# Designs tried in a protein design run: designed miniproteins, single chains. Part 33

Each design is a single chain, and the fold is of that chain. pLDDT is the mean over its residues in the fold that is shown.

## One batch from the design tools (miniprotein)

Design m1205
Fold by ESMFold2-Fast:
Structure m1205 (fold): chain A 53 residues (1-53)
Amino acid sequence: LPEVEPGDTPEGHFDALAPLLDSDDPEVRRQAADVLLRHADPAVRERARRLLA
């Protein structure tokens, strides 16, 4: 795309951390969840909640 709308930085960051939420290690999952749940974007936080639920 010639210009990437808001979905590159916040979504890219979420996509990078999302696999950590599915980690077998609960400590890793908690760390990734904390970062995402503390994110400034409510959309990212809601997505993290859906993955954790």
Scores: mean pLDDT 68

Design m1206
Fold by ESMFold2-Fast:
Structure m1206 (fold): chain A 66 residues (1-66)
Amino acid sequence: AEELTKQGEEYFNQGDFKKATELYQKALEIDPNNSRAWAGLAQIYLMQGKSEKSLEYSLKAIEAER
């Protein structure tokens, strides 16, 4: 889960949002409480102009930190 999240962050940094999304989703399939993967998806949705979806996923990231 951690290694997939890190790879997702690397692709996000390169601007490959499709690959980053795929890796974050795989990380969440292994660990649904992975706050970093939720935060990464929230940031991608924010970049796409989907502010409500970004907020929803940001809240999931906060919940997952508990």
Scores: mean pLDDT 80

Design m1207
Fold by ESMFold2-Fast:
Structure m1207 (fold): chain A 66 residues (1-66)
Amino acid sequence: KEDSERLIKLAEKLVKEAENATSPFDREVLVALIEIYLGIAKAHFPDDTETIKKLEELVKKAEEIV
């Protein structure tokens, strides 16, 4: 699914930005954006468990930085 793939790629970019961010505020904002993408995936693709799981993993990875 092109939309679910797009959300994963956007979230992956945000995780990389969080890894490179020097400001705790910037990292918190980036984590929040990844969480928004997860929420969108759950709302629009509830049966796409692989996409949801991948986004949950990306949220967890970003949270480990903050």
Scores: mean pLDDT 79

Design m1208
Fold by ESMFold2-Fast:
Structure m1208 (fold): chain A 55 residues (1-55)
Amino acid sequence: MLEEAKEEIERAAKEAGTDIEAFVQRVNEILAKVPEELREEVRRYAEEVAAEQVK
């Protein structure tokens, strides 16, 4: 589950490119499918991926 969510986030970042709104929408959809206990870790990973994308 966690690894699958991370892969989906990486895919969402590649598809959204510089469109932060599209990326946020996809991240929210992924978080809705993830158990609450993993949501914070998945969200932090999404923030890291977004930061690397902007670099």
Scores: mean pLDDT 76

Design m1209
Fold by ESMFold2-Fast:
Structure m1209 (fold): chain A 56 residues (1-56)
Amino acid sequence: SHMEERRKRYEELVKRALEAGLDPQTAEAIAQAALINDVPVDSLIRAVKNRRASPE
């Protein structure tokens, strides 16, 4: 079902973000954003890491 595949997709995106070194809260947030906006999660991972690499 579409709901089952959506859930699996979300879990895979969270796992990918965690493997990239993000904390669980951030990983869940970007996985949800990637799924809702239909954007590659790796692009959001890069954006978060670039933001953290350039502190104010």
Scores: mean pLDDT 77

Design m1210
Fold by ESMFold2-Fast:
Structure m1210 (fold): chain A 68 residues (1-68)
Amino acid sequence: NLIEEAKKYYAMGKRYYALSQGYLHKANEFLKKGDKEKAEQWIKKAEEYRKLSEDYFNKADELRKEAE
């Protein structure tokens, strides 16, 4: 069922988005402490999870368009 599959991908997209935002918040805390190296690592991780989130949202959207 394409609609059920789309819902699963959408839920995963939301989870990865939340993780990305959490990592970005952690990066900002390290920036406030002057730890640029750790901040950069968390920013990179946040970007990776944001891309994963976008991929899942795109897959969900495609499945919804293919479904009724």
Scores: mean pLDDT 85

Design m1211
Fold by ESMFold2-Fast:
Structure m1211 (fold): chain A 57 residues (1-57)
Amino acid sequence: GVAQVVQMLRDAAAKFEAQGNLEAAARFRALADEIEADPSISVAAAIDRMIETAQAI
């Protein structure tokens, strides 16, 4: 569900932070917060935003 996508984004942020990539970590964390704050977002939309953010890094 959407909560799983949020968790995946937070896990990715933690991994990037551990690697010293603070910019990538901040971007994934910001996206997780944005998705979590939007109760109307679909799972498909959340996954799409996650993929788009990953490709931009």
Scores: mean pLDDT 83

Design m1212
Fold by ESMFold2-Fast:
Structure m1212 (fold): chain A 55 residues (1-55)
Amino acid sequence: RVPLEELAEEVAKELGISFELAAKAVASILNNLPLPKELSEEQQKKIKEIVEEKW
């Protein structure tokens, strides 16, 4: 299992967003919570794809 921090870093690099925002988004997906409002629908879908592949 990939560490949460490593997964968040990969998301931040791929989407060009801050590590803090990526970490919040990943944590939200893992806890079945709504994603941060700052993220577009396209960014939200991409993050879910990365989490499903790597987690």
Scores: mean pLDDT 78

Design m1213
Fold by ESMFold2-Fast:
Structure m1213 (fold): chain A 75 residues (1-75)
Amino acid sequence: SAGQELGRAQFDAAVDYWLRNGIRPSKGAVRELVANMASLGLSREEIIALLEEAAKRVDAESQAVLNEVIAEIRA
């Protein structure tokens, strides 16, 4: 859906922005992106897959934050 495409695009833009600018996201910032994607109609499984893919692209500290949010979603 258009909402799901928007949610994916917004998440991709956020990850790209972090990488380009050397920004390490807070857990709160990641949770806000997750809530936004869910509100736009992405499933739990789709959101987890996007977070796992982003975790492969970021530094170890950011990867730890993303993995913590993934664990919270799975709980």
Scores: mean pLDDT 89

Design m1214
Fold by ESMFold2-Fast:
Structure m1214 (fold): chain A 99 residues (1-99)
Amino acid sequence: SVAQSLVGKTFEYDGSPEEGARKAATEAAREILKKLGIDSEIVDVEVTRLPSASGDRSLYVARVRFADGHEVLMFLEVEGNKVTILGAVVFGPDGKILG
């Protein structure tokens, strides 16, 4: 799937780990929809930290919603100044998984 093509991709960030996860999720979700040929604006980005992360490593789940009803759910690792995409799933407006 298109979402799997972003697994292992890294993004650099400044600021907090949450801000880094939000930035990476936003950029990755736009790239996923562009590769699917879907033109829609992001309307919401929710980022949730997983409390079991240790040391300099933080784990996040991000949910990116688009104006046309598409959603991207991502699992992210933040370590140092980098965010890595660990997994991604795309949902159509009907709530079904794409791919």
Scores: mean pLDDT 83

Design m1215
Fold by ESMFold2-Fast:
Structure m1215 (fold): chain A 63 residues (1-63)
Amino acid sequence: LVEKARRLLAEGRPAEAIRYAEEAIKRDPNNAEAWLTLAGALAADGRLAEATVYGRKAAELRE
């Protein structure tokens, strides 16, 4: 799921990347890479406030 989301983001498909990143978080909410991927996809989709919140969550989980 995270790999699929990152691939979609690289292809310029942030809305689809968001869906796969959200599914990855549902399966493992402690997966920092999934939160980071969601933040990146949200930023690419223009949802900067949400991207900031979830980016911070990813940083906390990697500590």
Scores: mean pLDDT 79

Design m1217
Fold by ESMFold2-Fast:
Structure m1217 (fold): chain A 85 residues (1-85)
Amino acid sequence: NAEALRAQAEALLAEGSRLTREGLEAYKKGDYATAAELFRQAAEKYAQAARLYGELGDTTGQQLAAAESREAEAKAKEAEELAKK
């Protein structure tokens, strides 16, 4: 069911966005360990959305979700390095 898969992909994008906002709030407070964990979770949600868009043949949705996943992963790595200091 393409409709159900698209709704699930959109829900995963929304969840990734929420986790990214929470990660940025933790980052602004200097809680880099929490920020890293939240950004990692966001990356996972975006990656799941990219997979579902791929199953739908939605190449644009897949590429955008994959890009969001890579950005969240980069933010997680930056926060992880700051947490070590």
Scores: mean pLDDT 90

Design m1218
Fold by ESMFold2-Fast:
Structure m1218 (fold): chain A 60 residues (1-60)
Amino acid sequence: GLSKEIKELAEVAYLSGLDAGLSEEEAKKLKETAERYGKEFGIEAAKEAVKKLGEELGSK
């Protein structure tokens, strides 16, 4: 299962993405990226992956 910290990061990433004007589909990608990287590589890798993806999605 997901740690509480990773789950909270994923939820914040989703909500922050929506607040920043991303589509629900794009915001879900941020959430899924946080969960995947957090599970496999830890919380710091999840934060970096979310930031990078968020920048890519926001630069359209």
Scores: mean pLDDT 82

Design m1219
Fold by ESMFold2-Fast:
Structure m1219 (fold): chain A 61 residues (1-61)
Amino acid sequence: APPFESFVPPERAAELRAEIERALEEMRRAKTTEEIARAIGRVLRAIGELLQLALESRRAA
């Protein structure tokens, strides 16, 4: 896979990776459907933001 650091500022890429990892851990520890749904939403949001930043970086080049 292409290195996201090439398309996204390294600091922001690291933040999004940490957010995804944290949300996945929350999902693993979730006990209720609401907690699971919240964690999934968090993962999807972080992935969407990372993809949007990568697309914008690519479009600007």
Scores: mean pLDDT 72

Design m1220
Fold by ESMFold2-Fast:
Structure m1220 (fold): chain A 76 residues (1-76)
Amino acid sequence: MDTHEIEVELRASDSPEAQRALADAVAEGARGILEDTGRRVRLRIRVESEHGLRAAERLAEAARAAGAEAEIHRLP
């Protein structure tokens, strides 16, 4: 099954407002892609360190709520 993949890298310096805006944008984008193309979005979230893990979890939840798949990958 064809999926539309989006990759996001999160940094410790991201503000809570920026994280929220990103979560909203990802959810809206995933929904739009599904509605317009019928393709399901797979979100791959890369976390530079343990910092940003909460933001990654929030992004994953927002994406899943919009009907997308989400995976969190911690970088070494």
Scores: mean pLDDT 71

Design m1221
Fold by ESMFold2-Fast:
Structure m1221 (fold): chain A 68 residues (1-68)
Amino acid sequence: SLEELLKEAKKKLEELQKKAGKYPEADLSENEKKAIIYAYVGHVLARQGVPDEVLEELAERVLELLEK
């Protein structure tokens, strides 16, 4: 599900930030974090064979879930 994929993306971002926490340039704003999660989810769906036309519709759903 999109919610499970978002949870996975958030967990991976947290793991990356934990590893990079010693570097000041790794301090991301909430909007930058959302953008990275959004890009990751889109990439995963594309790799799973979701057509570009469907990705555009799902992009709106991903943005809705990120605002929760």
Scores: mean pLDDT 66

Design m1222
Fold by ESMFold2-Fast:
Structure m1222 (fold): chain A 62 residues (1-62)
Amino acid sequence: GPLEEELERLERELIELAGQISPVVAKVARHEIEEARKTLSLEELIERLRRGIAHVRELLAQ
């Protein structure tokens, strides 16, 4: 559904941005997303990913 499509889009974006820092950061991001999937709702995970993307963008802007 729309939330699952949004989640997949945000996950791809976060991992791609994290990979611009390093492959290790991308690997850690993938692991943290998988762990969060076990404890968070879809809506909470989407909000977590949005915050993660904003944080990585700030790091890349420095």
Scores: mean pLDDT 86

Design m1223
Fold by ESMFold2-Fast:
Structure m1223 (fold): chain A 64 residues (1-64)
Amino acid sequence: MLEEIAGVTKEQAELLLKHFGSEEEILNASYEELLKVPGITPEEAGRILRGLKYFKETGKPLKE
């Protein structure tokens, strides 16, 4: 689910959960907070933020 919402790999999803502690906290993360996660690039952080924001607003994953 988190992989679909944020468009991330399993490894990145695990890093996000480890850093923030829960999916709820990930959904409330800012761009700057995502950049602090080891292994997340600025480009990936921007993509993740877009997906999370869309899901938070609509309750659905962002589709290509």
Scores: mean pLDDT 73

Design m1224
Fold by ESMFold2-Fast:
Structure m1224 (fold): chain A 85 residues (1-85)
Amino acid sequence: MKELIEEARKHLENGDYDKAIELARKALQEAMKNNDPEGVIEALILLAEIYEKRGDKEKAQSYRDKAVELAKLYGNEELLKRIEE
């Protein structure tokens, strides 16, 4: 999961948004399969960042809203702050 997030960030930095989305979605799926709420939140934050860079503000906001819901549910204030930055 963490390796998928890191690879997705590298593709995001290179402007390869399609590959970044593919890898971020794989990270999300792996975190969900492993019952890793922190990993799910981090993958959702990354998807929001990628869609924001693409100019898809509606998709970006949708992923941010999901990440906020989960961060509040699991009481993770650090992740909640990262979503809003």
Scores: mean pLDDT 81

Design m1225
Fold by ESMFold2-Fast:
Structure m1225 (fold): chain A 97 residues (1-97)
Amino acid sequence: SEKKEKIIQLAEEALRLAREAGVPDEFLSKLQELLETIKNVKSLEDLERAVLLAGDVTLFAQRLLDEHPGDPRVERLLKLATEINDLLVEMLREAAA
């Protein structure tokens, strides 16, 4: 899937940027789990799990931005997390239709 490949690229960029930014280990773990979940998606249940994980990642990134307002790396992380979540939701809607 072209969308799956794009999501993997965005998640890999987010993970690299998160490591460089020195974000909490919990956030890195959630990003790694999300990336592995997407790579291994074989069912609607797997895709639903990925959407929930992406939601958690987005909420964590928003909290980081609230704690570090104006940090461009955290702003980029939130933007990447939001795009990943939006694409995963779109994939889930298409797969469920």
Scores: mean pLDDT 87

Design m1227
Fold by ESMFold2-Fast:
Structure m1227 (fold): chain A 60 residues (1-60)
Amino acid sequence: ELKEAKELYEKLLNNSLSQEELIEIQNDPYKLQLLRIVEREKNPEDFGISPEEMLELIKE
């Protein structure tokens, strides 16, 4: 479960997920909650993305 969520989160960061897959995740509260847990446990730096770069992606 967490392992699958970690892989899914990494695919999100790499922009490898389709729009349909993103919609499916949004409609699955269990998967969304697991992704949030993984996001909190993993620092953005662990994925090679700086905190500043992550904020820039969220900006607009």
Scores: mean pLDDT 60

Design m1228
Fold by ESMFold2-Fast:
Structure m1228 (fold): chain A 55 residues (1-55)
Amino acid sequence: MSEERLEKAVEAALTLVADARSEEARRIQIDYVAESLGLDEEEREELWRRVTERL
């Protein structure tokens, strides 16, 4: 995935996790974004890292 696509994924995940009331719910939303965008394991790990840093 390009940097631009990854940053858009982070923005989408942050929007979804804003309403999440637990760590489990946030993980589900991040996994959903990763799956919907076809991210591989490395890209999914980077998505989790960036979303977690902005929480």
Scores: mean pLDDT 76

Design m1229
Fold by ESMFold2-Fast:
Structure m1229 (fold): chain A 66 residues (1-66)
Amino acid sequence: MVSKQEAIRSLIAAYIALVGAELDPSVSPEQIEKARKLIEEAQKYLDSGDYEKAVEKANEAIDLAN
């Protein structure tokens, strides 16, 4: 079972990955925008208490930001 703390940690990791991607000139603007949208979805799931989906979306954002 995914906890709120686990979902928060995944979301923080996704934000860190996004900042890294924004500082990397080799990462495309399209991948950065997709990662931002996934982080926004993860935040909405976190706010609604759907911690499992919040982690899933945060991990998708990390993959796109890398």
Scores: mean pLDDT 83

Design m1230
Fold by ESMFold2-Fast:
Structure m1230 (fold): chain A 63 residues (1-63)
Amino acid sequence: SNLLKKVKELNQKKMTREELAKGIAEILDEVGDEIMRWLIEEGKLSPRAVADYERALAARAAA
């Protein structure tokens, strides 16, 4: 599926900060926070991708 392809791309170690942020934003726009939390709980996202998502959540909470 398109979602699994995007998740695989986010797990690439050579991804830039901009590419990572864009990829996370695209998945969030497509599936929302509930599915994103499920992916994290199931260990489908790299620690780097999880950290970027958590920063985005903190930024939204501060706004």
Scores: mean pLDDT 74

Design m1231
Fold by ESMFold2-Fast:
Structure m1231 (fold): chain A 85 residues (1-85)
Amino acid sequence: SSLEALKELQEKIRKEVSRLVAESLRRIGDLLDETIRKLREAREKGDEEKIKEIEKEAEEKFKELNEKLVKEIKEFEEKIKKLLE
């Protein structure tokens, strides 16, 4: 009974971790692909101001993704605590 409940909890945790990891990797991958594409185009044109703009935008977006990940981790920790109560 208690062992079966623990196995069910472990499976739920595993699925949620897999989902969070997959979503985080997708967001990071998409941002990297977009940033690389934009930087390559700007560099080919020799547009120094555009390069700086892209770098600043990327830094801001990476900061936002990091803040979102931190929030999601905290929410996940609270969900685990609630399930263990």
Scores: mean pLDDT 82

Design m1232
Fold by ESMFold2-Fast:
Structure m1232 (fold): chain A 62 residues (1-62)
Amino acid sequence: MNAISDEEIDEALARMIAGLFLSATKDPEEAAKLLREWADKTSNPRVREALKKIAEELEKKV
């Protein structure tokens, strides 16, 4: 058990959301689209930025 900072929790949460969408869609482009939409709707700026970066990485790898 390690002490996780709020920033690390926000990043982990964003990565879990990305993994869930990628698993559900099985399409990195569709997952990236959903992540961008959710990023625009989130009020947490750290989660928003993390989701946008993950979406960019998914789009780059397609």
Scores: mean pLDDT 74

Design m1233
Fold by ESMFold2-Fast:
Structure m1233 (fold): chain A 60 residues (1-60)
Amino acid sequence: SEIEELIEEAVKTLKDLYEGKISKEEADEKWLEIVEKLEGDEEAMKKMKEAVDEENEKLL
């Protein structure tokens, strides 16, 4: 689904940031675009946050 693809893009953005492939500024811009597309869908926003937080724990 489009929501699942947006969540995957958010997680990929975090990985790319940690690998030094993109700047923090570029990552923040990409996450803002994803958030704008998910705006108004509280469940999708929650799922995205949980996926990003879970990946962040693995990278730390």
Scores: mean pLDDT 81

Design m1234
Fold by ESMFold2-Fast:
Structure m1234 (fold): chain A 96 residues (1-96)
Amino acid sequence: GPARAVVRVVVEGAGEEAASAAAVGAREGALSAPGVVDVRVEVRIEGDTATVTTTIEAESPEAARRAAEAAARGAREGAERAGGRVTGVEIEVEEG
């Protein structure tokens, strides 16, 4: 059955540039995975720390997990390319 994944990536340094690059990377990563139905990305910036939250709806828990891992990799690559540092990654998968 359908499943949802939530990916939280914490980015420090490089301000809005790293946060934006992480969000783009997360979205592109999630959308590259098969079985993805919907992807939403939210960015919250508090001082020098940004939290990029990617919510993924997928056809199965396995598809949700694969998309979440791709989103986390994309976020890290984007953030680091922009001079930011990824200091936390959390992935949660829920059956729908």
Scores: mean pLDDT 88

Design m1235
Fold by ESMFold2-Fast:
Structure m1235 (fold): chain A 61 residues (1-61)
Amino acid sequence: ASPKTLQAQQLLGQALQAAKAGDLETARKLVEEAAKLLKSLGIDVDPEKAFKVLVARAQQE
């Protein structure tokens, strides 16, 4: 188990909460930080696509 993967998941959870609150600037920043962390582990994530998916999910609730 990688502690950095769990940290990235926590950042994405915080980003979802920010998006639900309408704070899209904070949500984007947290998604970019999570993507950067995952990239350091060899997991390439497109932060722009991840942000769009996260915002869409926040709007469904």
Scores: mean pLDDT 80

Design m1236
Fold by ESMFold2-Fast:
Structure m1236 (fold): chain A 67 residues (1-67)
Amino acid sequence: MEEEIEKLLKEIEKLLREAGLSDDAVEEILKKIETVLKKLPSKEEQIEFLKGLLESLKSRLEESKKR
């Protein structure tokens, strides 16, 4: 469970950096993500949230590459 959450967080961090965000912006976003994760009642819901966020970020990254 923790291993999967950590892998998803690292993938999200990598995508944010590839999108050209500064280290400060990446850290701020990761802190917001961790705050949301702490409010979720189960590890399964935390994983689902991160997977949804990862797919959303991939979609937005593809859109930003067109601009």
Scores: mean pLDDT 77

Design m1237
Fold by ESMFold2-Fast:
Structure m1237 (fold): chain A 63 residues (1-63)
Amino acid sequence: GPLEEEAKKEIVERMKALAEKVLAADPTAKAKVEEVSETEVRLTIEVNGETRVETVTVEEYLK
């Protein structure tokens, strides 16, 4: 519904903002934001050869 669609958009925007901050702090880092599904967004950050993956669901965000 509209609430879930708005939440997903907000999650994507917040993750993109975090990715930009990470890249600004460490230019050698890599960051990617992906819409995995209609209810799931993934942020992948690679720093110093280590890969970190964080997934946020619309359901968890709305809690």
Scores: mean pLDDT 80

Design m1238
Fold by ESMFold2-Fast:
Structure m1238 (fold): chain A 72 residues (1-72)
Amino acid sequence: IEEIIEEAEKLVKEAEKKFKSGEMTEEDIKKLEEMIKKLKEAKPESYIQGFRRLALISELDLLKELAKKRFA
C-alpha cells in the first residue's frame, strides 16, 4: 500500500506539471485512471494511509476530469 501511495504522489506531481504546460496526452489520462483503480483496490493499514489514499484518489480524479474536458 505505501508503495502505491508513493507512486500516486509522484504521478500527481507529474500530471500537474504536464497539465499546466499543456502537454497532457490521452496516454497520461489513462495512467491517471489506472492509478485511481489501484488506489481504490488497495487496503489501507492505518487511518493516516486511509486519508492519504482518499486525498490522492480525489486529486487524480480532478486532474483526469480537467484533462478529459480538453479532449471532449
Scores: mean pLDDT 76

Design m1239
Fold by ESMFold2-Fast:
Structure m1239 (fold): chain A 97 residues (1-97)
Amino acid sequence: SAEELLEEAKKLLEEAKKALEKGDVDKAIELVEEAIELIEKAIKLDPDNEEILKEAKKLLEEALELLRKALKKTDDPLKVIAELVRVIGLLFELEQL
């Protein structure tokens, strides 16, 4: 179900935050990519919430680009934590609708 996919995506994003706090950018990239795939599947199952889910996906794709740049340019990957928190919040708000 879409609800189960979004719950799994939230767990992956919490793990990505913990990976970033430990400096494991490669692990955070992997977890964010997996969360994007789950949200994409959820969009197909729940068209009534497509707009919110597309916003969440866009924010995660932007976070993923920043993480990939951090690996190459010594940018601070911790700045991405705020974006992950925002997406987790959006998914939580969707669960309450």
Scores: mean pLDDT 76

Design m1240
Fold by ESMFold2-Fast:
Structure m1240 (fold): chain A 65 residues (1-65)
Amino acid sequence: MSPAEQRTLEALLALYWETGRPVAVAEIARALGISQATASRHLRRLEAKGLVERDPRTGRYRPAR
């Protein structure tokens, strides 16, 4: 993975572990200090790799299990 994708995955895992809930793109963006557009791009790449899942109803992400 690119370093940016790896950092995005780590932030998602940390927030998901902390809250027990699917994580909004805005929460990932805030945690990493990046734009929501940049966070969304990295999350889509992680989803394409099967590492995260997106809820189509809410747009929130969770780790793939």
Scores: mean pLDDT 84

Design m1241
Fold by ESMFold2-Fast:
Formats: C-alpha cells, structure tokens, sequence
Structure m1241 (fold): chain A 81 residues (1-81)
C-alpha cells in the first residue's frame, strides 16, 4: 500500500537533512521500513507491522523510531496515499 510522510519530528536533531529527504522519498510501506532501518541512528529495526499499525487510523498516523540517542525519539507523521 502507498504511504506519504507528512512530517518528521526530531527534537534531538538525530537526523541529517539528507536522511530526512530519504525518509520523505518513501512511497510504499516497504520503502519506508527500508529507509528507516538504513539510518545509522536507528537503534531497533522498525517492523512492517509497526508502519501498518500507524496507518490503521482514518487520519495522520504517528510512527515512533527509537534512536541511539536515548533523549531522541524521532516521530514520523504518516498517511495512506
């Protein structure tokens, strides 16, 4: 299924601008999983099930990405496209 990343909240500055653009370029659930899990800062791999859970609601979903910075949870705003 198609996905669109509407926003990225990164209060700890864990992501570079180039990494933000790579995440925003994802168009499928599988591409989004691959983009997140390719990031050097990703501590625990994000599953396809977690992306699908975030997309299960009628509005914008929230997907949390645990990073190697313990103060820095990255949160993606995602919707079905």
Amino acid sequence: MGVRVLGIRDPAGALTPAEVERIRAARTEEELVAAINALPVTRTPVSLAAVREALAGPGVGKLGVPTRNPEGLVVLDVERA
Scores: mean pLDDT 77

Design m1242
Fold by ESMFold2-Fast:
Structure m1242 (fold): chain A 58 residues (1-58)
Amino acid sequence: GEKEKLLEELKKKLLEAGYSEDQAEGIVEDLEEENASIEVLETAVKLAEEKIKEKKEE
């Protein structure tokens, strides 16, 4: 569903932002278990994208 798509997108963005696979998976699983809303997941994706932009100098 929409939440599953956002969770997959979030994991990809977290990895690009410099989180390890274990950290990214943990964050995604925590949000899934908390039954996070679509709005919360969209916000998390945006925050991860901002972190990627900050790290673009790497």
Scores: mean pLDDT 79

Design m1243
Fold by ESMFold2-Fast:
Structure m1243 (fold): chain A 74 residues (1-74)
Amino acid sequence: ALEEIKKALEEEFERLKPQLSEEDQKILEKSVEKILELAEEMVTKSGTPVEVAKHAALSLLRKEFEELLKEEKE
């Protein structure tokens, strides 16, 4: 269950990674870890279905990616 969310986040990170600087890649990597912890809490504490938690985690990662792109502009 959790391994499916981790794999999905790692695959999305690898897809987004080439569009970022090395510094922002490290920031996004740390975001993957934080998002995974949040997804774990959703599943284990709130009883959220794994598929719902996975989609939420991917949405959060994409939002973090968009914020990094905004900061790179300046």
Scores: mean pLDDT 78

